# Designed miniproteins, single chains, continued (3), part 62

Each design is a single chain, and the fold is of that chain. pLDDT is the mean over its residues in the fold that is shown.

## One batch from the design tools (miniprotein)

Design m10134
Fold by ESMFold2-Fast:
Structure m10134 (fold): chain A 90 residues (1-90)
Amino acid sequence: LEEVVEAVREAAKATTLEEMREKLKRAAELARQAGLPEIADELEKAAKQTTGSGVAIELSKAYRLALERGLPELARALQDAGINAQKLGQ
């Protein structure tokens, strides 16, 4: 779980949309290994989006799933990544 949170935090620190997509793809792999397949699916969808707003929409879905599962640190990291996606998509 800590590995998933850290990988999403790396996406929140990305300086380009391409770098962010790469970090989100890695986060999806780690989420799948951690037994969070629904969150992994949304992270994979985010990594395939061509716009910052598209990435943010998919990260918003992952955020809701993290809250529903009682994973507040992951939810915060996903929210920060979504904000970064919006900024990079401008």
Scores: mean pLDDT 86

Design m10135
Fold by ESMFold2-Fast:
Order: C-alpha cells, then structure tokens, then sequence
Structure m10135 (fold): chain A 84 residues (1-84)
C-alpha cells in the first residue's frame, strides 16, 4: 500500500539521519509523526487533518542549515547504497 511505502521511506530516511548526523530519536519520532500527519492531509484533505502544536514547533525549529545538512546526509547515504 502507498501509506505503508511512505512510512517505510520516512523510517529509512530518519534512521539514516539518526545514524549519520546524530539526530536524536525523540526528534526523529516527532518528525515521523509530522510526516504522517502531512501524508494524511494530502490523502484526506487539509480540513480533516491538522499538525499538532508539537509537530508545528518541531518543523518551525528546523533551520535552513539543519535541513541542508540532513539533505546532504540522505543524498550521501543513497549514493553509497547505489554504489554498493
């Protein structure tokens, strides 16, 4: 199912971020919950699904520098997997 595939992708990405950049498991949990909420909003409509204040705070706390670092780590991890 598309939902299970999305969750597996999110879990894999967050596992890489925890392992490669030292993201805390708590931050990964909050980001997974936020990603799940975004997926539900895209599927069910924004009027039925809203980010919690904790999820909003987690996303808003992300600096562009932190996001760039995370993107670089995910790109590098994917490059290593494709080269193996």
Amino acid sequence: SSGAQYEAMVDRSLAILVEEVGMSEETARLLKEAARTVYLASTLGDELVQLSPEQVATVEALSQEEMDRWEAALVEARRRELAA
Scores: mean pLDDT 69

Design m10136
Fold by ESMFold2-Fast:
Structure m10136 (fold): chain A 56 residues (1-56)
Amino acid sequence: MSAEEQIRAIAEEIGRVAGEAAGRVALADGLKMLEEGVSPEEAIAALRRGLASARG
């Protein structure tokens, strides 16, 4: 799975937990991190932290 695919999957999960608007924001943020030169690992880790926070 590519970094973009992983980001999309995590954003979709955030959308399921915290609502579709939150999922869309997470997706935009993750893709923006990649565009700004943040490593794929760091971008994915940031989204996973967001998902953990959304879950409680």
Scores: mean pLDDT 84

Design m10137
Fold by ESMFold2-Fast:
Structure m10137 (fold): chain A 79 residues (1-79)
Amino acid sequence: SMDNDWRRTSNRWYNRMPDDMRNDVDNGRRDFRDYVVNHPDDVDNDMRSDSDRVVSVSPTVSVDDVYNSYRRNVDMVVS
């Protein structure tokens, strides 16, 4: 599902965070917004990479649809 794909993408970002920020994410994703805002290129690259991977295993969805779903989830985090 798209929720599972978002979780996988967010877990990748989580693994690249400093330990203190990771602890804050674990407790309610407080600093997740700050990571997304300050690392937009890394976030975009991960969304594109994961979108390509999803399409390779589920060709019934388009890359653009997967990417736009991830982008919507990112926008919800930073709003």
Scores: mean pLDDT 64

Design m10138
Fold by ESMFold2-Fast:
Structure m10138 (fold): chain A 62 residues (1-62)
Amino acid sequence: SLKGRAGSAALDAVVRLGRFPEDEAERRRAIEEALTAAGLDPAVHLPYALAVAETFARRFAA
């Protein structure tokens, strides 16, 4: 599904950085680039992709 692709692309991008960046702007940039590389429009898919990445980032904030 498109949501599945967007979520996977977001997680792939952030994980490749070896960690979820604490700076939201860096996270957003990495996710936008991953979405573009996956053939997805960041303007459409970015909010969902950010929500997925932020949910997983909370697991590493403890």
Scores: mean pLDDT 70

Design m10139
Fold by ESMFold2-Fast:
Structure m10139 (fold): chain A 79 residues (1-79)
Amino acid sequence: SLDVEIRIALVTMQVAILRKAAEKYGNPEIKELIDKAEQLVDEAIRALREGNYPEAERLVDEAIKLVKEASKKLEEFLK
């Protein structure tokens, strides 16, 4: 489905941006969250390739939650 594919693309871009920010500031907790989100994105891409759309959607939703948490922690760290 185009929705899952678009969501995977958007999360992938967010992970890349947050990774660069986390590396700049050297925060290991944020890096760990981003590493976990990247792993979930890779698994979602695999599920999508196998035609398992429900599993891909579930994995993308989990990755989005971790990206939101990493973004919040980064914002709090910069205060």
Scores: mean pLDDT 86

Design m10140
Fold by ESMFold2-Fast:
Structure m10140 (fold): chain A 107 residues (1-107)
Amino acid sequence: AAAEAERRAALVAEALRLMNENKEEVAEALEAAGLPEAAKVAREKGILAAMELASEDPAKAPAAHAVLLRLLARALEELARRSTDPEDSALAARLAAEARALLASFE
């Protein structure tokens, strides 16, 4: 349980790093969702700061979380493809599926 929780946290952190390398794509997705302030924060301070800003406004949080979960799922799917460790690949794929299932529950 503890070791898997640490691996899950590490994979999510790596996915967030991958998203920050493509922060313009993340910012464009946030702008398309009607979240220009979160998009500016993503460009300036990164994805975690954009998530924190979105979470402070209950009216904007669901739309921002939906965009970020979709992009996180894509990043985790990419990590699953790139990983040479079967355990990391399988766990990243499972986390991506969980993120997509959570996204579906918001719709």
Scores: mean pLDDT 78

Design m10141
Fold by ESMFold2-Fast:
Structure m10141 (fold): chain A 79 residues (1-79)
Amino acid sequence: SAMEKTKKKIEEQSEKAIEEGKRLYQLYEEDPDAFNKEVAELMKTEEGGLKAYQMLSQAGAGKAYKEHEEAKKKAELDK
């Protein structure tokens, strides 16, 4: 039973992390200045230092997911 509770929490956290990563990577791709500004603004707060580090890590994961989705769409379009 403890294992099922842990599994559910991991699933919820994983889904949230993927969604946030995709959002952050899209911001970076479309406007790197806006992305860097958001990171810099977070770094101004005590709590923001850790959040900025997480944000950079999440953006990296989001890049991988977005690249996979784009590659799949390219293959389907056969162009």
Scores: mean pLDDT 70

Design m10142
Fold by ESMFold2-Fast:
Structure m10142 (fold): chain A 57 residues (1-57)
Amino acid sequence: SARIEAAAQKLADKYGLDVADVKRLLEQSEGKPGMAGILLELEYGIDANEAAKILSE
């Protein structure tokens, strides 16, 4: 949970998104950075590779 919350906050801050919405997408990814990146790109237009880097750690 703490890792997901930190990643959601970073992404929300960087791209001006709602933290709760980002957190929901990260939870839907089942902790898989590649899938989370794809979902973020589809829903918000965030570069999937950049998102995956943030989510990999």
Scores: mean pLDDT 77

Design m10143
Fold by ESMFold2-Fast:
Structure m10143 (fold): chain A 67 residues (1-67)
Amino acid sequence: SFLEQGEKYREKAIEALRKGDGNAAAVYAGQASHYYRLAGKDEEAEKMLEAARLAHQGDLEGALKAL
């Protein structure tokens, strides 16, 4: 389901943040946002986009808090 795909990519984003990989985290959070939106979870999708933005900027703690 789209919700399961969103959760899968959110988990991958969290794992990437824990490893210090902001670029991978931004990609995975972006994918999570896409699938959450397809699942009708617009607020969760917006949180994923904010996490992706923060991860891309190197704010890994801010990104983790936004997820």
Scores: mean pLDDT 90

Design m10144
Fold by ESMFold2-Fast:
Order: C-alpha cells, then sequence, then structure tokens
Structure m10144 (fold): chain A 73 residues (1-73)
C-alpha cells in the first residue's frame, strides 16, 4: 500500500499527487508507527513537487495529521 502511494506522490500529474497525499491522510489512523514514519518521509520528499497553493495546503494537512498520530504512538 505505501509503495503504491509513494508512486502516486511522485506522479507527473498533479491530480494523481493530490490523490496520493489525501489517501495517505485518510489511512493514517490505521498505520503503525513505522508506517507513519515512512509516510511522513514520503510526503516531505515529494513536497517540492506541490507548487499550487491548494496542493501545498493538502500536503501540509496530511503532514500535520501524521505528526499528530506519531505523538500518540
Amino acid sequence: MLEELEKLLNSEDEEVRLEGAQRIADIAPTLSKEELEKALEMLLKAGPKFTDVEAQMRLIGAVLRIVGLLEER
């Protein structure tokens, strides 16, 4: 699952990248601590590809959700 989401985050299509970020945020509560750390790394690595303000806000939302969950693990 995370491997497929990493592929989406690295897509040349902005819509596909946004879908990847949103899907990571949606499944984040079901992820283990190790998977959350991996998801955070993936989002941060893909960050420079999100150039639109709306896209950046979605990315930030996903990052904040994962960070919050990591604090609970």
Scores: mean pLDDT 78

Design m10145
Fold by ESMFold2-Fast:
Structure m10145 (fold): chain A 77 residues (1-77)
Amino acid sequence: MLDMSKLTPEEQKILFEEMGRVQKELKEVYEETNGDLEKVKEKARELIKEMAKRLREAGVKQEVVDAIVAELEKLLE
């Protein structure tokens, strides 16, 4: 599990905001594709990459971003 203690409160806020965006986008794809899980997984991988870029731009350390990406990609297996 991701160790949230490695994130500052400000970084946690950014992560939660990005996770909310990802959940909304995935729900929209799920509804548009009538539950096509393969398309949802493809969109999730794209959104994870976009989130990783935004977290790095917000000043989150690369090692922490890599850990977040790894945990999220594990959930797609």
Scores: mean pLDDT 77

Design m10146
Fold by ESMFold2-Fast:
Structure m10146 (fold): chain A 88 residues (1-88)
Amino acid sequence: SKEVEEEIREGAEQLRELGFPEEFIEELVELIKEYLETKDPGVAMRAQILLGTRLGLIDEEDIRRLLEAAKAAGADPAVIAVLEEALA
């Protein structure tokens, strides 16, 4: 919807004001748009990894722990595949 597109635009503008690089903002926005279209939980996980690593909140060891937890919880195979790819 137009409302969702406006919220994405406003979020991108806030990230620019905080000093995030345009390339990062464009990649994050593209992942958000893809998730809204596909509802693919793997795309949501890609966005979370991108944002978390950029903010220094998630490192490689955190991703390994997330992968172990996801496998133990029986998470969506698309999520598991994204976490495995991030560690390759």
Scores: mean pLDDT 84

Design m10147
Fold by ESMFold2-Fast:
Structure m10147 (fold): chain A 116 residues (1-116)
Amino acid sequence: SLEELKERVLELAHRAGAAITRALQLIDQDPRVSPEAREEIRRLVKEAGEHLRRAMQAVLDGNYEEAVRHAREAIESLEKALEVARKAGFSPQAIEDLERAIEAVREMARLLEEAS
């Protein structure tokens, strides 16, 4: 049902947000990460978080096409953050948490496209 779809999408968005928060905490605690790489990832992850929030609002408003656009922007920002994290030699745990966030948002976008 449409209600079950909304619940699943919001659950996935919450999982993505939790993974993002964990990744940022691990990045902040890693002394090997340069200040420049840390700031670039913070910027990209904040952009992804903003798009994720806008995607959730669009879902609540019943605007699935707008929700898909914002979900895809969040994925793009997270993929850029993952690239920076890998090149900067971030911990495997931080990388894994960023990958989990991307997976959750990708599933969210897939479900929203099927509902559009």
Scores: mean pLDDT 86

Design m10148
Fold by ESMFold2-Fast:
Structure m10148 (fold): chain A 87 residues (1-87)
Amino acid sequence: DELEKILEETKKKIEELLKEGKYEEAHKVRYESLDKMREILTKKEKLPLEEVNEKLEPYYLELRKLEVEILKGDEITKKQLEEAEKK
């Protein structure tokens, strides 16, 4: 399953980026992953829009969870930076 492979590779890359504090790059990887999945379904598989949306639905939810994780990591980093500036 090409979409599942893209999702797994995206999860692994985002995990590594979050560990390095690279939240902006993690967001970029997340939405690039969605674009790749959409391109496979529309250009390679030549599916109509309704089928593309149906097949992307579970992957959209998983990518949404990754978005929440990135946002939480970024918020924690911002709080740590603000605390360091209060010396």
Scores: mean pLDDT 76

Design m10149
Fold by ESMFold2-Fast:
Order: C-alpha cells, then structure tokens, then sequence
Structure m10149 (fold): chain A 77 residues (1-77)
C-alpha cells in the first residue's frame, strides 16, 4: 500500500541520513512488517533488540523520540 511504501521510504531515508549499513535497513524493514508500518515503534524496537554501536543506538533513540537508550538489547518477543 501507499502507507507501507511511505514507511519503507522514511526508514531508508533515515538510514541514508545516519550512514547506516544495508543490514540495518533489512532489519528495519522486518521491524516495520512486525509493527504495522509504525516507523516510530519500529525504531524503538530496533534500539531495544538490535546489537548496534552505542553512538548509532543513541542517534536512533533520538529519532524514535526515546528519552533514554536501553542498557542492553532485550530478547525478541
């Protein structure tokens, strides 16, 4: 759908802006599928459950509107 494509485009644009690897884009697209194309929720889940460098996690947390970065990734639900 147009909404799904817009969410995917937003995620790819974010990854491009932040210089994130293609592996992140693949994980992000899977998170979008899991969370009904809610970009903010998908980003929050990526920060919580993806093993990313601390600097990248901090920047993603800011983009996702989180006030704190999780201390460690949690197991996937």
Amino acid sequence: SAAEQAARDELRALADRLGLPEEFVAQGLRALDAWDYDVRRALQMLVAHTDLPEEVRRRLAEEAGLTAVPAAPAPLP
Scores: mean pLDDT 72

Design m10150
Fold by ESMFold2-Fast:
Structure m10150 (fold): chain A 83 residues (1-83)
Amino acid sequence: MDETIEKLKELIREAVKSKLSGGEFELELGVFESLIDMAYSLYRKYKDLEEFKKIMNIIIEEFEKLLGDKETAEKMREIVEEI
């Protein structure tokens, strides 16, 4: 799971870096990494995999809306589904 979370963060970082720069890049990356860390902390505490997948898919939907990066969003959804 830790490796999967880091892979999701890496995909977000590369996508945000390709679309945003400077302070906007750092702010939006920080927001999405924090949301993923919060979702994963809840999963570690409660062990509810279905709820974790729901939360992750909401985060991915908001990411897709902000950046318009459908390819990265689809890759992230595939990774979440395979958990």
Scores: mean pLDDT 83

Design m10151
Fold by ESMFold2-Fast:
Structure m10151 (fold): chain A 78 residues (1-78)
Amino acid sequence: MPTQQQQTRTAIFLASHRLLQDGVMSRDQLVQILVSRYGFSRDTAQRGLSRPISSLQSIADSMGVTDSQIDQQRQSIL
């Protein structure tokens, strides 16, 4: 069973991808936020943002991550 922490991580990265795709934030801004605010390593943040959004969505679906959880993380990043 996925942990709450794993679900939250997946939601953070999907929210980050959506912000990138919408042009709201740059990749460098998102890496800085993921490192400084969420405690990810720079390598983990960069790799997560380089992962195809379709792969992250499939992982989210398998873990039961909801659109509302992703939206909550989007609001937290903004």
Scores: mean pLDDT 82

Design m10152
Fold by ESMFold2-Fast:
Structure m10152 (fold): chain A 66 residues (1-66)
Amino acid sequence: MTPEQIEEGRRLIEEGQRLAAEGRELMANAKNNSELTRGIGTVLRGIGLRIQGALLLGIPMPPLPK
């Protein structure tokens, strides 16, 4: 694992966590199905970035939260 690879993976995980938090806020404030769908989509994008970052770092995927 190179220092550049570690930095990139960390960056992807940070961005993914931020995006997932934004999606959760959208879901919490959703007033209709369209807004809820937007929130869910944003959370899923965040999860995708976290997976990508974890794979880049060679970290085993963490278990899904309960």
Scores: mean pLDDT 76

Design m10153
Fold by ESMFold2-Fast:
Structure m10153 (fold): chain A 91 residues (1-91)
Amino acid sequence: EARERAEELRKKLGEVSKELNKEKDIDIQVFYALLIMATAIAVREAEKRGDYEGVARVLETAIDYLEKMKKAKNKEEALKATQEGVRAIAA
């Protein structure tokens, strides 16, 4: 079930990631790209270990922080969400 959960979360991450294309501020687009890159690296490392529970945790964390970025009212909030998300994913 962990593998199925990871696949469902991967689809949800893809849906949330489409929201970054609605953003017109290039700095905020870069912040989204940094979080997505950190997520891709962490997912790949967990998959190499066969750790699908870890894949699911990374994807859930990424989705949570992308949602926070999407709801950010200014660049400072978006940057803070990016920094916190990257730290949470790297842990």
Scores: mean pLDDT 79

Design m10154
Fold by ESMFold2-Fast:
Structure m10154 (fold): chain A 87 residues (1-87)
Amino acid sequence: SPEEELRRRADRELTRRMLEVINEGVRQGLSPAQVEERVVEVAREVTDELLAKLEASGVSLTPDQKAELRATAVDSARTLVDMVLSM
């Protein structure tokens, strides 16, 4: 479906941007907590962009569905930071 394609594209973009922010933060000598904060901000921004695109495409999302997408993005951000920085 067009919705599923938008979500898959957003997931790929989110992963790419999160990895870029992690790599930049590590290079700058940021703490794991500071890296996590920045990655969570990116997850929030990408999710808000996805929600706007879905609504612009005529997709009606409930407040609960929007909250779930935001929560999932934040959880993914934290998991990715843990996976990349767990050394």
Scores: mean pLDDT 84

Design m10155
Fold by ESMFold2-Fast:
Structure m10155 (fold): chain A 71 residues (1-71)
Amino acid sequence: SLLEKARELAAQLGLDPNLPAEELKERLRRLIEELKNANEVQKRVAEHDSGLSVEELIELAEKAIELLESV
């Protein structure tokens, strides 16, 4: 399902996949804002922990929000 795929993406981004859909959307939006406003040290930590670039992390978060809004 779209919801299950969104939860999988949220888990990959370090979020609790068991949160209600509305809470997941808010946390994903906050994550995007944090990543866009992150300093170089914060970006490096996020990339190290995830194995993904900041741009890839933002793209995955945006895709997860799109899936949650499609339900």
Scores: mean pLDDT 82

Design m10156
Fold by ESMFold2-Fast:
Structure m10156 (fold): chain A 84 residues (1-84)
Amino acid sequence: AEARVAAVRAEAAATAERLRAEMEEAIARGLSELERLRLQREALAAAIRAARALRELTGEATDEEIARLEAQRAALEAEIARLE
């Protein structure tokens, strides 16, 4: 169980690092604000998936974290919609 949780966290960290590098490269190429927000939304989606997987494995405590991440995603989606 603990090793499984560690594996999920490691995968989530690797995904976050990869997305961050992609965003940094895109910014260097003149990425628009809208495109930056879309990449942040993808990063939040990955974090939410990881948190849900951890909740399923541990049977407890990421409901508050998942709710917080979902609220952050909703805020980003509203900002994206405002700019579109």
Scores: mean pLDDT 75

Design m10157
Fold by ESMFold2-Fast:
Structure m10157 (fold): chain A 91 residues (1-91)
Amino acid sequence: DDREERIERVRGGVEEIAKIMREAGASEEDVERVRALGERTVAALRESQEEGQRAAEELRRYVLEVAKKLSEEVAEELERGAEIIVGIVEA
């Protein structure tokens, strides 16, 4: 199922973002918040394409706020990862 394949890709992307954040010294609170927003994105995408897109944009917005607290190189990685997740959900 194409939707299930996209959901697994979203989960992979969220876990990669969480790993990058943790390795870069982001707070446990920020890492857990990103994971929670990732699970909300998965649940929303299972409900509908439009709900999935709204949830993915909320996740992206939060990741970008966390990125501002980290180094420029890590921020660029996080921004790219979040954009990829939004693109997967929009497909």
Scores: mean pLDDT 85

Design m10158
Fold by ESMFold2-Fast:
Structure m10158 (fold): chain A 78 residues (1-78)
Amino acid sequence: DAARLEELEARARAVEEELAAEPDLEERQYRAGYFVAREALRLGLKTEEQVRESIEKAKEQGALAFAEGAEKALEELR
């Protein structure tokens, strides 16, 4: 729904500001993956299964740090 998308966008802006201050690209990618997976699960935009699918896609595309961040978010909801 639109309200959940607006909340996600507001949180994305806050995280983008924090990530912009992070000089390590790998750490930045890890935190981005963590944030995306956690908010998608929290807001009900994706199921755990869909997040696992996204993690495998990220690994296939070479985004390993992003995938690790997303896996961490998924583990915290177990």
Scores: mean pLDDT 75

Design m10159
Fold by ESMFold2-Fast:
Structure m10159 (fold): chain A 97 residues (1-97)
Amino acid sequence: SMLDWFEEQLKKVLAAKTFEEMVEIALGMLEELKAWALAQGREDLARLIDNSIEKVKEIYKKVLETGDEEKGLMLLKLELMAVGGEIFVWERRQERE
């Protein structure tokens, strides 16, 4: 499932050595996920992922401004977990339709 792919990508984010590398992997996985959502005709999910891409960019900008990598990592993890939850909810709704 796409959720299984997402969980494998999340492991790669968490294994990254620097916050910059974590953000690069996270943005890459979100862009791939958005492309998948659009290919499946899931425009609402693609819009949610687009919002998450913008939030990740804002988190990175704040870390660059403040130097608070611990807070940035916490917020990045929370955002990616929220995206994973939306994928799970979306896949479950499709099973009922």
Scores: mean pLDDT 83

Design m10160
Fold by ESMFold2-Fast:
Structure m10160 (fold): chain A 86 residues (1-86)
Amino acid sequence: SETYKGKATITKNADGTVHVTFTADDGRVFEGTGTLSLKNGKVYVDLTSISIDGVAVNASGVLTIEGEKLPKDGETYDATLTLDIY
């Protein structure tokens, strides 16, 4: 597994999933769709589809955002992305 630190913007979809745009500190842009959960004062997004710099990759990822509340739609937060590439 690889771990990236950066900034995440989350947009809520009508079906209850979220779209995530994550800009890593190294400048790479990760995008994906996943499901939100809350655990121990952190927000997690389990990503089911991922692209890196606009290219789709076979990967799973977990995005972690610090905070006790669900992120606001379209706002940007400090986040950590853990990625497993297949």
Scores: mean pLDDT 79

Design m10161
Fold by ESMFold2-Fast:
Structure m10161 (fold): chain A 88 residues (1-88)
Amino acid sequence: APRVAVVGDAEAAAEAARRLEAAGFEVVVMPSGAEAVARAAALAAEGVTLAVLDPSAPEEVAEAFRAAGMTVVVADAADAAEAAKAAL
């Protein structure tokens, strides 16, 4: 299954992860901010090619994931699965 990183506040990230898993994705959830920035390169090295970010996530997170070579999609939890499918 395609692997995706989900970045957001705990509740939004958990809901996005649930919807993505129901759609057939393998999900790695992480909090917004410094941890996501620090993990971007390692996740890309592990085969994650797509990151779905909550709209509240700092632009620094999106920049780090793009710099690591991942496709970045910004979507609310409700739209996360459809946004991820459109990006593939």
Scores: mean pLDDT 81

Design m10162
Fold by ESMFold2-Fast:
Structure m10162 (fold): chain A 74 residues (1-74)
Amino acid sequence: GPVKELKIKVKIEIDYDENIDEQTLITETSRVVAEAIRLFPEGTEIHIKLKNIKSNEELKKQFDKVIEELRAKA
């Protein structure tokens, strides 16, 4: 049969204090994502979920952009 590629999914759940400022949250989360990309093989799917943080579409867009840029560079 056809060779089946290995598929790896990583889910990162981050539980920050709800009073954390956006800049700190973005900086620390980006650092965690960068380390995950370095540790896991090419082609790994990385999903991030924030706990205790109000939904923020702008913040989500910024995370998605950082993840794509890091993947393109790896």
Scores: mean pLDDT 67

Design m10163
Fold by ESMFold2-Fast:
Structure m10163 (fold): chain A 82 residues (1-82)
Amino acid sequence: SEKAKAELVKKKIADLSKKLGLDEDVLQARYNLITGKATQKDVNTLIATDLIIVGEDDKKRREALKQAEAELKAFVADLKKA
């Protein structure tokens, strides 16, 4: 159901946010981009994230963002098969 899917998405975003130290809004924007539903606001959020230090240094931030994107892409692929 759409409600069950929405709850799974919300839980995955919350889990990744806690694990990687990224804001849920950033993860939601990446999820929307991966699913082809990104708004201009989502794009602006992702661009702004590139200018903000999330943690101790840029390398750690970039690695966390790459991991989040990979995990969200895998999660989206699994949702499409279910």
Scores: mean pLDDT 77

Design m10164
Fold by ESMFold2-Fast:
Structure m10164 (fold): chain A 73 residues (1-73)
Amino acid sequence: MELDELAQWAEAAGHPEIAERLRRVAEMKRRGASLEDVAKLVQQLADWAEAQGHPELAARLRETAERLVKEAK
């Protein structure tokens, strides 16, 4: 799932704060940030989402981070 799509999903699920952070990370990726750095930020958002009681969103964020790490190889 693209970061923008995941942000839209988070917003629809009632988590606009996570959506905002994801959109910022997506913009960083578009501006040429390394996929490793982007994956690290997405993983940090996953940990934060889990801490806020959103394990389903955290799981999708972790899947996205894993895909970014594989793409970075």
Scores: mean pLDDT 79

Design m10165
Fold by ESMFold2-Fast:
Structure m10165 (fold): chain A 73 residues (1-73)
Amino acid sequence: LLETVEKIAEAVRAGDRRQAAIYSVATALLLVAEGKVDLAREIIRASQEAVDAGDPELLKERLTPIAEEALKA
């Protein structure tokens, strides 16, 4: 999960909107498969906001705590 979030951030940093979308959707699908639907929605939302802003740090700051919370559970 954390590694996948970092891949999204790398794509945003590179300006590769297509790659960012692929990684965000893949991450969300993995979370849905694990029954973590709310977290999947948050990842899609945060990824869209980071792409729109062109700021990969928004992704890391918003998703890293949530991903760490998910790893505890």
Scores: mean pLDDT 73

Design m10166
Fold by ESMFold2-Fast:
Formats: structure tokens, C-alpha cells, sequence
Structure m10166 (fold): chain A 61 residues (1-61)
């Protein structure tokens, strides 16, 4: 599960399966608004062993 930081708003959530570097993974995309009104894309890559890697990108300031 991805913990949403306090004060941030979840706008959208989508989960897909993807192939990254030849490995099948589950990718969860979260669109979040921070307390300052910036829009973020958070990508959670979950491997078959349950290991999660979190990437975030600012998509609108």
C-alpha cells in the first residue's frame, strides 16, 4: 500500500501491469495534489516478490 502524506489530496488512482527492464511488474499511478496546489504523478512499481519502488514527478506547478 502507498501511504498518502498528510495534507495531500488523492485525485486519481490507476493500476496496470507493465514490463520494465524485461520483468513483469504491477505499476500503480497516483495523481496527488500537494498542500501548495502542485500536481504530482507518483508511480509505485511492485515486483513479484512484493518489493516496491516509488517514483514521483511534478506534472503541474
Amino acid sequence: AVEIPEGWTLINEATTMATIFGEEVTVTYLTLEDPEGNLWLVMVVTRKDGTQTVYRALIRE
Scores: mean pLDDT 76

Design m10167
Fold by ESMFold2-Fast:
Structure m10167 (fold): chain A 73 residues (1-73)
Amino acid sequence: MKIEEILDKLYKEGKITPEQYEALRELIRRLNLPDDLTEEQVKKIIEALKKNYVEVPEEARQRIDETLAAEAA
C-alpha cells in the first residue's frame, strides 16, 4: 500500500518512532484509509498522531477524518 511506503520512509529516516509507526499502521487498518492518499494528507495524519503517539484518542481520529474530508472537497 502506498501509505505504508510513506510510513516506512519516515521510519527509516528517523522522523517517527517505532511506537508512532505501529500506531499509524493500526490506525490506517482501523480507518480503512485509501491507498492513494496524498503525501500531504499522510503528513497531517502523522502530525496528529505525534501529539498522541502512545494512544490515539477519539478526538485525534475525528480530526483525521475531518482533514481527509476537507482535502477531498
Scores: mean pLDDT 63

Design m10168
Fold by ESMFold2-Fast:
Structure m10168 (fold): chain A 100 residues (1-100)
Amino acid sequence: MTPMQQAFRVVRQRIQPYVDDIISRITQRNVPISQDVNDLLSTIADVQGVSVDQFIDHIRDISTQANRDVGIYDPNIINMTHSYALRYISTQGLRQQQAR
């Protein structure tokens, strides 16, 4: 497995419980999911009880730690996984809304 493939895999595995929790909270509260990314991020932050900036920072910290736990310290790889993590969460939220 390449370092990049390993980075994406470990970040996805590390954030999956947060994705599942977010989807569960959105589903239980019957909150509509916007197709606008900013509205979607605001909705996700609200169900987590945090600001959008706090949510982004939290995902960034999880991504950074997941990479470091497997010996990945390249800032370019870490920064790419931050963007990947946020897109993955947004994509899973949108898919859950479409499945309803």
Scores: mean pLDDT 73

